# Designed miniproteins, single chains: the designs that were tried, part 5

Each design is a single chain, and the fold is of that chain. pLDDT is the mean over its residues in the fold that is shown.

## One batch from the design tools (miniprotein)

Design m139
Fold by ESMFold2-Fast:
Structure m139 (fold): chain A 83 residues (1-83)
Amino acid sequence: MKVSKEELIEEIEKVEAELKSMVDNKAPEEEIEKKLEEARQRLKELIARSSASPREKTILLARFIAVITETWLLAKQQKKKEA
């Protein structure tokens, strides 16, 4: 079954919310890293199944990379603030 663009966006937003919750709850870096890897694998499968254009797939990948980057920055800031 084809995965819609909207389903991809919802999955990315769900992952972003889960990662933010983990950072807010001071989850260990190892747990955050595991969640990021699971999310990466899941998104790869969804993008492969998506009927979205190559351009749209590229934009969605860029958004996911931004979510990963922001999560690591937030985790580092949280650690420094509580250090």
Scores: mean pLDDT 72

Design m140
Fold by ESMFold2-Fast:
Structure m140 (fold): chain A 73 residues (1-73)
Amino acid sequence: NAMAPGGKSAFAATYGAALGHANIEGAQAWSTVASRMGGNGGEAAYKGALLGGSTPEQAQLARDAGIRVAEQL
């Protein structure tokens, strides 16, 4: 893993906060980073949204946005 030991928690918290505050551009940027690191951008967006305090319905919208970003790469 390319992050320092505390980096994963900081990454997840920042990503979730961006989604929780409806920062869609920030959320898309994080989804792109997750996809490039071998992750699933849509799933990362969904989990990040839930960590940021989004409802499951809002998290599904984040997943769809993350999938669309990943498909453009």
Scores: mean pLDDT 57

Design m141
Fold by ESMFold2-Fast:
Structure m141 (fold): chain A 104 residues (1-104)
Amino acid sequence: SYALSASAEENLLLAKEYEEKAKELAKKDSPLDQAKAAYYLGLSHFYLGIAYYKQGNYEKAKEHLEEAVRYFERAAELAAGVDERLAEQARALAEEARKLLESI
């Protein structure tokens, strides 16, 4: 994946970008915007987890990857019946985060 081929610094910048996107969507009250907010917060934690993994900080990597799984699962739940593509993407990323957790 891009995240694993990118530097720790690039992953930290992506995490900040997705956190900001999630904050803007969280101000909106549609089910789809709430699903996207959870998805982007999942991406933020996923990229933080990979950044810490690359730095050898496995405790922080585990913490953020566990949060990523939680938010991706929440995004899939919220997207169900609203945006099936988003639900599928969220489930796939939850599985990627779980695979990384197994390596820690």
Scores: mean pLDDT 88

Design m142
Fold by ESMFold2-Fast:
Structure m142 (fold): chain A 90 residues (1-90)
Amino acid sequence: EVAEHLREAAEHTRKAAAALAAGDEAAAEAHNEKAIEHMKKAAEVGGEETLRRALETLERGREAAEAGASEAEALETVAEGLERLAEELE
């Protein structure tokens, strides 16, 4: 269940990144809200360690943005991290 919520969060994060790359900010916001919803569910079920790891993936996206990545590229970094976390928690 935790891994499923993290995969759903990753999928919506990738869709948000694609929408931003296409210039569709409204679609990006909608997908971002769904990604956050699934991340919250993963943290509620997985507890403190899952929350910590999810926050680390968000920090990787922030670091990418600070290094000059676009918002879409930063979201792709987050999606990759969430997918990897889901695989680890299988």
Scores: mean pLDDT 82

Design m143
Fold by ESMFold2-Fast:
Structure m143 (fold): chain A 89 residues (1-89)
Amino acid sequence: SARREKLKKYLIEEIKKRLPHLDDETIEKLAEEIVEIVEKKGLITPEEAEELKEKFKLSEEDVEILREIVLEFQIEEGVRLLEEAVKKV
C-alpha cells in the first residue's frame, strides 16, 4: 500500500539521521520489520521492542528512538488526514 511504502521511506531516512552508525543493510531490514509490526499491531509494543533489540543488537536508547520515529510518522499522518477532512467540510 502507499502508506506502507511511505512509512518505510520515512523510517529509513529518520533512522539514518538519528542512528547514523547503523549500516544501510541493517537500516533496510530494521525498517521492513518495523513496517510489518506497525501494519499488524499499529505500534511497536514492549514485546516487539525487546525482539528488535535482540535481533538487531540495539541499545534501549536505540529502540526508544525507533518508537519515537513511528509515533512522529503517525502524528504527522493523523494531522494531514484531519486537515484534509476539515477542508472538505
Scores: mean pLDDT 81

Design m144
Fold by ESMFold2-Fast:
Structure m144 (fold): chain A 67 residues (1-67)
Amino acid sequence: DIKKELERFLKERLGLSEETARHLAEQIASLGEEKAKEILEELKKLHEQHPEDPTPILKFLIEATKE
């Protein structure tokens, strides 16, 4: 379940609140399963590259959830 995996990643790895993580996971999942998987993979890579700085990840999420 891509939505639950996104919610867990956003909450557990990025420290977002339950409400924010759920909302973002819903937005990403609404783009379709394949696109949501691509976004999750990119989030994992960005977190690995920048574990102490959430800024690149947040910018990517804003861009990815617009359209």
Scores: mean pLDDT 77

Design m145
Fold by ESMFold2-Fast:
Structure m145 (fold): chain A 62 residues (1-62)
Amino acid sequence: TEFAERERERFLAYLSELTGLSKEEIAADVDAAIAKLPPEKQAEARAFGRRVEERAVRAIVE
């Protein structure tokens, strides 16, 4: 759980750095924040989010 929350915080920080939005704004609407990025960065951001969730799930299962 703590690991999952830390990974999500890392992801929000990554999007904040790319978009210039606050982590609070991004957490309110992650999809809208990603949609503001160039197409190639959108794909990378979605892949990052998927990896974060996958690692968080594995940490709970392991």
Scores: mean pLDDT 73

Design m146
Fold by ESMFold2-Fast:
Structure m146 (fold): chain A 103 residues (1-103)
Amino acid sequence: EPILILTEEQFEELLKKAKELGAEVKIEELFTTDNLEEAVKKLIEYARELSLEEERSGKRPFQFLLIVKHKDGKYTVLKISISGVTDEQRKELLKALNELRKK
């Protein structure tokens, strides 16, 4: 279950769906590389940091990490923060993410 790797088009589709739900979306670029293995390792490192912070924070924005594969062959590790959504809308977004993951 891992690591979500999206094309630029798939990422735009995800953002469009989040905006249609009225979600506030914050995107942070954490790391860019031309090597997929390096991007994956960085995502795992960031995910571990987030998990340690998340276990004790309780109430916060829905946050996740993904990799975008660019047309030029580069990979960007992104942190996505989504706020202003209901629990039902959050489940809808998670379902969309899982569908994109099952390429």
Scores: mean pLDDT 75

Design m147
Fold by ESMFold2-Fast:
Structure m147 (fold): chain A 60 residues (1-60)
Amino acid sequence: ELEELRKQFDEATKEVIDALRKMREAIKNGDKEGYDKALEEVKKATEKVTEILRAFRERI
């Protein structure tokens, strides 16, 4: 059901927000290593979000 996808979406979205916050901190501080790590976290979380959105599209 859509309810399960909504839960997964909320969780993945939270991961994206947390990773973006870390990326902003790294940019502000000129922390290249922190930026690269946060960027990888963003990519993983956004890929998960994309998968969930694709599942919504398939169902709706």
Scores: mean pLDDT 81

Design m148
Fold by ESMFold2-Fast:
Structure m148 (fold): chain A 99 residues (1-99)
Amino acid sequence: SSRQELIRRGMELLTEHVLQEAKDLKLSQEAIDQIRAVLDQTTQQLLAATSAAEMRAILDATIKQIEEILLDAGASDSDVARVRLLLHGAGLEIIREWE
């Protein structure tokens, strides 16, 4: 479906952008792999979601998980805030297309 294709494309672009930010921050390969795994799981959950409210809950949980990984990996509060804003903005665009 067009919605499923949009979710896959949006999540692929978001994943690429977040992983590039993590590499630029010189995070460990373990942290990069954890971030990729979370975003891959999020993609599958979004593809199975049946409402905008469910998608919002999935994205909120994803943002919290990525924030925890970044902080545990030694990212600064300002770097975490930048990635959080990126995830929130991109997530809202994906949900907007569902509504």
Scores: mean pLDDT 86

Design m149
Fold by ESMFold2-Fast:
Structure m149 (fold): chain A 56 residues (1-56)
Amino acid sequence: SAEAIAAAGRAGGSRAGRIVGAAGLLLQHVPEDEARRLTGASEEELAQARRFAARE
């Protein structure tokens, strides 16, 4: 689920975890603002997450 992916990103506290968590949320059509809030991703990390999500 989107919440489980977001929780994994937050729990990891790492850049990779936040990017992967945000990308998973974006793939499930969660808005960018909400994905950022749930994962704690920075603008740059969210931009990277968008690139991963777009590749799907």
Scores: mean pLDDT 74

Design m150
Fold by ESMFold2-Fast:
Structure m150 (fold): chain A 96 residues (1-96)
Amino acid sequence: NAEIEKLKTERDNHKKLSEEYQKKADEFENKAKVYQEKADIYRELGKLTDPETYEKKAEEFDKEARRYQALANAYRSVAKYHDEKAKKLEDEIEKL
């Protein structure tokens, strides 16, 4: 049945894309955490030496953390779209 095979291919493609975009989201989320950790370290060092200079460096790391978190959120949104599309296609296949 060519129609069922086409729907299965589309489902599997969306499932694969969902998994790939989830992996990218996880990678960017991990990068955001690394930059947030760097910001926290610089703020702690600043308390011991020069708070204003280290705070400016920490703010640069916070900006990178926010940028990577925004990328992670965008990739998770795309992954969710593909996951929902795959589930709809699976429901259609089960009704055939």
Scores: mean pLDDT 90

Design m151
Fold by ESMFold2-Fast:
Structure m151 (fold): chain A 91 residues (1-91)
Amino acid sequence: MTFYEKLLEMALSDDPRSQRTALQLAIRALGSPDPKIRRDAALVLREAAREKPEVVAAHRDRILPALERALGDPDPAVREAAREAIEAIEA
């Protein structure tokens, strides 16, 4: 199972502890030295916002500043994933 797949499974589970842990790990992963991990973290937050918006709303104050920083990422794929995640959260 990839980092993306495991984190997404946890975020989309019905267990509040797994949901919270996945979102906290995704926020931390946005600061990873690996651009693939940063992109995957933003994509997890995008899918979580689409499928479980109430869960993401509970962590909005920490998620949005991290994604806004990722809009300035040197990797264009990370910037695009962050933009899509913010759009999903603000919808």
Scores: mean pLDDT 87

Design m152
Fold by ESMFold2-Fast:
Structure m152 (fold): chain A 85 residues (1-85)
Amino acid sequence: AEENRRKMEEMLRREVEEVALEAGLDKEKAREVAEKALYVYRNYQLIPEEVQEELQELADEAEKTGDNKLLIEVIEKGYEAIKKV
């Protein structure tokens, strides 16, 4: 369980950084987005269920269309939703 969680977090950080760089963000901004993605991943259960459903639909659309900017927006929205709790 611990090893699997560490691997998932490392993969998520790497993947989000690459997505952000491909979307045209600089290295510093890409790292900020990756840290926000990890924060959302770790605290996803704190997001209201209706907002979780909205985020999942947007994330699925971003993955289906390859819209890296939409994926970043999903991460930002999830981060802000947790901060409001």
Scores: mean pLDDT 80

Design m153
Fold by ESMFold2-Fast:
Structure m153 (fold): chain A 64 residues (1-64)
Amino acid sequence: MEELYKKAKELIKEGNLREAARLASKLVQMGELDKAEEIAEELKKAGEKNATVVLSAVRRLKEL
């Protein structure tokens, strides 16, 4: 899980936002909601529109 989180942050730094979004979705599936939310917030700031879908899924699962 920590490895997926670090890899997603590296992908954002490289500009590979689509692959980082895929890893954020995988973190959601694994129950790592806080890490997935953090990655999705960074993706949203970088201009990845799919980040909103990930954020919505995380908040629904966290009952926020």
Scores: mean pLDDT 78

Design m154
Fold by ESMFold2-Fast:
Structure m154 (fold): chain A 72 residues (1-72)
Amino acid sequence: MDELKELLGKVLEALAESREKGEKAAKEAVEKMKPWPVAEIVKRKLQEALDSSLEEASELVAQTLVEVSEML
């Protein structure tokens, strides 16, 4: 679970710097989470966040981290 929080935090930081870095970080996070039950949910939410504006994406990623943390 600590790894999930770290990976999603990394995605948030990357998105704040650039969309390209955010996309790369999101792919890495999903790959590492692949064996976990929440991987599919996180993948869908990150994909939706990346389709939004950069500012909205940052907020959505933060909200996703909180929501997934509550599920675990």
Scores: mean pLDDT 67

Design m155
Fold by ESMFold2-Fast:
Structure m155 (fold): chain A 63 residues (1-63)
Amino acid sequence: SYREKLEKLVKEAMKKEGIDESDFEEVFNIAEALIKGLKMPTTEEDLKKAVEMALDIYKIDQK
């Protein structure tokens, strides 16, 4: 399932950016919403792009 790969990529990206694990569900939900809403392919490259976009959205909402 792409969901397991997405979960791993979100956790890795959050750790790299210094974002607390308590915010995992929020970032994951944004990434999944982007994948479904934009009908993104579920390749590793596209999942990484969705995670990067989700982190950018998350950071805006925290300001």
Scores: mean pLDDT 82

Design m156
Fold by ESMFold2-Fast:
Structure m156 (fold): chain A 69 residues (1-69)
Amino acid sequence: MKLSEEQQEEIARRMAEELLPNGSETTRLAAERDLREALAKINEEGLEAIKDQLSPEVLELLERELKRL
């Protein structure tokens, strides 16, 4: 899968907002960073390489966002 850095940042931001709608700025930024790292791994190794490391909630959101591309 080929995701641009801009797409990775946008997806991470949307997912963090949906997972932590009432989170603090610090908590959301930390989640965005972790999600960007996960998206970078997916871009390099594919979703199957990290699928078992993700919670069902995160995996569902990620699959939904990737379908939009």
Scores: mean pLDDT 76

Design m157
Fold by ESMFold2-Fast:
Structure m157 (fold): chain A 83 residues (1-83)
Amino acid sequence: MKKLYEFEFRVKEEKITKEQAEKAKEDLLTKAGALKVEVEFEDGEIIIRAIGLEENKENLLSLFEGLADSTGGELKVRELEVE
C-alpha cells in the first residue's frame, strides 16, 4: 500500500516570479513525479501544492527544498487521509 503526501509551499510574491512558479510546477510534474500540482496567487503570496506517491516523496522534497533555499519560502508536508 502506497501513501499519498501533500506538499504545500508558500512564498512571498516579491521573492519569486510567475515564470519561476510555473517552471517549478512543470519540474514537479515531469522530473519529480507529482500526480497533481496547483499554483495559486493569494494575499501577496504564491502557494504551490503538489500531491505525490511515497516512492516520489524524496524527489518532491528535494525540489521544494531547493526552491525554499533560493526564495526563502516555507514547505509543509503531510500524509493525506486515505480510504
Scores: mean pLDDT 81

Design m158
Fold by ESMFold2-Fast:
Structure m158 (fold): chain A 107 residues (1-107)
Amino acid sequence: NKITVALSVPEGRAVPGETTTVDAVVTNNGDEDATVEVVVKVYVDGELAAEYRATLTVGAGETKTVPVDVFVPEGKTVRVEAEAYVDGKLVARDAIVIEPDGTVRRA
């Protein structure tokens, strides 16, 4: 897969009741520049709460970061999903879970 996407929380954890930054990190491992559409969906206790979209040009061998502000309600589980599209085709995805205590894990 030439394009990869990885979700990270740069602070290492979230604080319940606060907004945290979640980075969608897009890497182009191919030999050509790509126009990538990134879709980030935020689910709170299984319900879609927010959706973010960004279109970016990622050069050959380049990494770009899309920061997304995610509100983490107290006592709730937040799932963040990232999808990367090239020419309308899904090429990469990643997901993380933020637990009610603010702990971040891979989905």
Scores: mean pLDDT 89

Design m159
Fold by ESMFold2-Fast:
Structure m159 (fold): chain A 76 residues (1-76)
Amino acid sequence: SAPELLAKARKELQALVDEIESELSEFGDAATEVEQAIAEARTVLNDPNATLLDLLRQEQDLAVWHLKLAVDRVTG
């Protein structure tokens, strides 16, 4: 159901926000942009009218930052 999908999306986005926030110091020069992305995700999480698409867009934005960090870890 739509309420179950919304609840799952909110939980997954919150978990990703918490994970990336815990790794914030590892982003170096990008830390400010990552903090902005976290703030935008938190704004969506705090909006009771946020759609599933709004939640998924924020999850994708943070997933890109997480991928960039993973690439930096393997490239030095």
Scores: mean pLDDT 85

Design m160
Fold by ESMFold2-Fast:
Structure m160 (fold): chain A 98 residues (1-98)
Amino acid sequence: PLIRLRAERLEQELKEKSPPLYEKLMAEYGKEFFLQLASASLPVQQAVLDFLIAHPNADLSQLPALLALPPDKAIAAIELVKTEGLTISEAIERVKKA
């Protein structure tokens, strides 16, 4: 399926660009994370991948909840983490209440 091929490409890109982050994501979520990411809209895929590569110490426990948000809310949550220094969990709560 196209989603599986996209997931494999995202996995390989992250493994090459940020090996420590790749290992952390694989330990926490396994390959399921890349399938979920590949199923998101392209703007969300780009925003999440770029954010994680730039912020390898970000709390990964809330990534499935972030990816479950509508695309506009997911992007807004990422921007709140970047601009206001919120945790991913705090940003998700804020966009849900807005």
Scores: mean pLDDT 78

Design m161
Fold by ESMFold2-Fast:
Structure m161 (fold): chain A 71 residues (1-71)
Amino acid sequence: SSAEKEEEQKKVLKYVGDSIRAIGYIEDARLLQKKGASREDVERAAQLALEYAERAKNEELKKQAEEILKS
C-alpha cells in the first residue's frame, strides 16, 4: 500500500540522516586527533560517531568509530 511505502521511505531517510551525522563525528574526531586535542575530546566525538553509526545500522562507520576509540 502507499502508506507502507511512505513508512519505508521515512525509515530510509532516518538511516541516511544518522549515517551523515556519524560521518561528521568521525571527521571531527580525526580532525581533533590531527590538532593534538585532548583524548577526552577525541573520545567524545568518536562515541557520538559510534552511537549514530549503530542507529544507522552501518557496520563500516561503526568500525571506523571503534578504531578511533582504540587509538
Scores: mean pLDDT 84

Design m162
Fold by ESMFold2-Fast:
Structure m162 (fold): chain A 76 residues (1-76)
Amino acid sequence: SMESKKVIDEANKFKKEAIDFVKQKGKDLGLPQSMVDMGIKSVDKEKKKIIKLAKDGKSDLAKKKIDQMKQSIKVQ
């Protein structure tokens, strides 16, 4: 359960960073608020999937999902 807690904590920290990134990118590109809101909802949906994987004992899959999201942010 300690691994699950670490992954959940990382997912929560990453969600905050990802939302801040989406808000900043929206500002830099002059995106409509509706598009920024869609980005925030997408981040929240992915966080919920990661937390569910961690709770189901699939911490390795949850960790890979976090890494995938971090890579997506770097490319965009």
Scores: mean pLDDT 78

Design m163
Fold by ESMFold2-Fast:
Structure m163 (fold): chain A 97 residues (1-97)
Amino acid sequence: MKKLTDEEINKRIEEVKKRIDSLPGEEAARYAIETVREIIDAWNRGEAELSDETIDKLIEVVKLAMDKLDESAPRELVVQLIAETLALIGLKIEREL
């Protein structure tokens, strides 16, 4: 699989933020979850570089998607967005160990 540099991931994050802004809330949430999970999985396989700054930007992506959800949104999407946020925080903590 193609190795992603921190710079390439940052560029993708900016494109992802634009797409989230254009999508309806539930679709934005699903897209954010899928994108964050893909990047975390790539990092776990040694196929991606992630700086702490890039991890913070991924947390911003999750927050942006969460802000687009209304009260009628499936609770499961909110739970998944929280889970992805905790996974990203976990990656930062692991680097301090």
Scores: mean pLDDT 81

Design m164
Fold by ESMFold2-Fast:
Structure m164 (fold): chain A 100 residues (1-100)
Amino acid sequence: MSALERLEALAAEARARLAAATSLDEAKQVFWDFVLRVMGIASALARTLSAAARAALEAEVTKLVQEASDRLNAATSIEEVKAVFEEFVARFRALLERYS
């Protein structure tokens, strides 16, 4: 399974869990579980790259996760968490496409 196929499968699972979430804390937990799983995809991809490309990928992933963390901490509704989630998925997809 490609990195992109793995991302889309994890995103579909997370979307289903977010749709079923009944609290803000539950929605935020679903997002963090998703982030931890996609970090595994980034780590697997990083192992196939040169040292310089790996360092660049790791820096971009760290920036994406930090931005997502800041926005999740500011989120006050499940709808806001869903919006941050979709933006994270889109940005992470673009990142994988650049490094694949």
Scores: mean pLDDT 87

Design m165
Fold by ESMFold2-Fast:
Structure m165 (fold): chain A 85 residues (1-85)
Amino acid sequence: MDQRIQQLRQRGQQGDASAWADLGMIYLQQGRYQDAIDYAQQAISIDPNYWRAWGIYGGAYYRMGRIDDGNQYIRQGMRLRQQQQ
């Protein structure tokens, strides 16, 4: 099994929003869009200002053909990124 995925899941369960976002990105890159949404949602629930999680969340919706939902969430991520640089 991929030790990296197990380590990220453990860190996420301990409140690391970045670990959940990293899992979301891995699953997004694998075309597993629902898993990517679920992990990005976990990251957002811990840190709703974490712009990368919103980008992954919206990207997954967009790639599933949910264009309006995807664009809404991507724009939220872009706005948060501008505030944080």
Scores: mean pLDDT 86

Design m166
Fold by ESMFold2-Fast:
Formats: structure tokens, sequence, C-alpha cells
Structure m166 (fold): chain A 69 residues (1-69)
């Protein structure tokens, strides 16, 4: 049914958000571990963490919109 398809899509978005959150946490952990490393390496890790955080937020927002239907 259409409702089952919407719920499946919502779950897929939540799974994508969870994976992105885990990726962001991993990059933040690497940043903390390498805090005395080269600035270029730290900036690259921070950028990857921020990109993953944005991806997680976008997927959660889309999942919330589907739930509101």
Amino acid sequence: SMMEELEKKRQELLEKAKKAEEEAARYRALYAEKKDGPASELLALAKKAAEAELTAAQNRAEAAELEAL
C-alpha cells in the first residue's frame, strides 16, 4: 500500500541519518585524537564531520515530513 511505501522510505531516510551521524561522530573522534596534528588535516576532518552532520540533519528532516503525511 501507499502507506507501507511511505513508511519504508521513512525508515530508509532514518537509516541514512543514523549512518551519517555515526560517520560524523567518527570524524569528530579522529579530530579530538589528532588535536596537535597539522592544521590542514584537522580542517579536513572538521569539514567531513560537518558534511556528515548536514547529511544526517537533511535525512531526519525529510523523514519528519513523511511522518507528517
Scores: mean pLDDT 87

Design m167
Fold by ESMFold2-Fast:
Structure m167 (fold): chain A 79 residues (1-79)
Amino acid sequence: SEQELKELQKRKEEFVERYKAEKARIDGTIAELDASPDPEAQRRAEALRKAYKEVDEQIQDRLESFNAEIEKLKEKLKK
């Protein structure tokens, strides 16, 4: 139904907003570490980039799942 589509779109929006905030925090931490002349800070920045890349891939997979669900529901509503 139209209501189900709107609810699914809201859930996707909420998911995106939560992860945008987390991404901004992580990116800020990496930027601070990269600005440091300390080699230990540089190593921590690299470790965070690697860990974040794995998390980002999982987030992207979830977004693809949301998009697929939305498209399937849109097709059903065309009937």
Scores: mean pLDDT 82

Design m168
Fold by ESMFold2-Fast:
Structure m168 (fold): chain A 74 residues (1-74)
Amino acid sequence: ENLKKLAEESGISVESVKMLLDGIKRLAERFKKEGKEDYAKQLEEVIDKLKNGEITVEQAREEVSKIIKEYKKE
């Protein structure tokens, strides 16, 4: 299962990976409610990349941080 592999590669627990994914999902839903669909889509793409093993947990955190910074500049 991809979540277990991500946890092993990142040296963190499966629970920590799940919490990160849930946090990103909640942020995406918040942006959708605010009419910021483009930012929500970018967050959903980070979730997909992380689940597919295309990026590390650290890279996912960095991408989310960049999306939030761009959102705040509006």
Scores: mean pLDDT 78

Design m169
Fold by ESMFold2-Fast:
Structure m169 (fold): chain A 122 residues (1-122)
Amino acid sequence: KITNENAEEVIDELARRLGRALLEGRRDEALELLRQLSQLLGVDVDRFLSTPVSEMDSRELLLLSLIARGIAEASEDEELRELFLKASEIAENHVKTGKPLSEEELKILEEVHEFVRRRLGV
């Protein structure tokens, strides 16, 4: 089997740690974890943070999906967990299927992106 199982485990762990750091307001740790996760996905962090969701490529949307899942898994707030899980699923489905994002789906992803930017002080 061709899949590097260890790489998926590293990505999942970084995403969970990043989500927790973002929720807890650990800005410096969150930024370092975001850099590590972005490097593994071939995403430029500064570009990711400054690019509107509507203009994001598939790698940037995959990064957003992973961050949203990490936040959801770390969250004790049910409404926040549901929002971020939905956002993760929307972004992942777009990357996997190539189906265009609806206006409603874009707004949900924009809310997640704005949350990340705000927590990082961007």
Scores: mean pLDDT 83

Design m170
Fold by ESMFold2-Fast:
Structure m170 (fold): chain A 92 residues (1-92)
Amino acid sequence: GEFEKLEKEIEELFKEIRELFKEVDELLKKVEPSKKELSEYIALKLRFIGLEFEYELAKEKKDVEKLKELLEELKELKKELEELKERLEKKV
């Protein structure tokens, strides 16, 4: 059903985002980040934690509408994290 499809897509995005955070963590060890870049990284980490919490609640309630919103928010977070990664890679 729609719920099971959304759950799978969200879980795949969580996995991809966790791998991106690991890649950014490794880049941060190789470059001196600006205060702005470090602030962006911390903000993305906090947003991710909030989205993980919201996902567990939506999953328990089988809230399809909330899962659709979370899917969109996760896609936006992934894009911002990829953009941060690209900026940091240019400093290596």
Scores: mean pLDDT 88

Design m171
Fold by ESMFold2-Fast:
Structure m171 (fold): chain A 67 residues (1-67)
Amino acid sequence: VEDARKGLELGKKAYKEGKNDVAGGMFAGAGVLAARQGDVKLGREAARLAEKSGGIDAAKLALKEAE
């Protein structure tokens, strides 16, 4: 849970710095971790942010893990 939240925070920082590829990867990783840990709400938030950073396929994968 803490690792997923940390990944989400680092992703937001990278996105603000214009590192969209790094941000997308961090958001996608945080989403998958959150979904596997049962934190569906955090997983969906991370997937939404991954989509905004250009990680559409990663966002879809994270949502599928949250099924």
Scores: mean pLDDT 69

Design m172
Fold by ESMFold2-Fast:
Structure m172 (fold): chain A 70 residues (1-70)
Amino acid sequence: SMTEELLEQLKEALEAGDLVRAAMIINQLPEEAYPEVAELLKTLPEEVRERILGLLPDDVRERLTALLAE
């Protein structure tokens, strides 16, 4: 599916350290994929996670931040 393809691209962007690309991919994902995105973000160093969150639109950032708190 498009969601699976985007999640694979997100993993590749994170492995490459391409945080701008990672943020762009997250912004294209549907809300149903946000729990998977939050789990990926939890595996990252805090500094990297904060940088990615800072690149996201306010609405996307707020939803992911709520999931990270769970």
Scores: mean pLDDT 86

Design m173
Fold by ESMFold2-Fast:
Structure m173 (fold): chain A 64 residues (1-64)
Amino acid sequence: DEARIERMVEAAVRGGMEEEEARRNAERAARGEPVELSEEVREVTREIAEKLREIGDELQRELA
């Protein structure tokens, strides 16, 4: 589905991936193939996950 591929590309580019790499990976994902992640994207993804965990912990503490 072309619309799904375009949405994946948009999300990946917002995440710091270059458009060409994002499109290549989105096409692979749409076909059910393994996605290749660059070292840069892997590092950024790790940082985002860590920050989201901190935010989640803070919200749970505030709501408890």
Scores: mean pLDDT 67

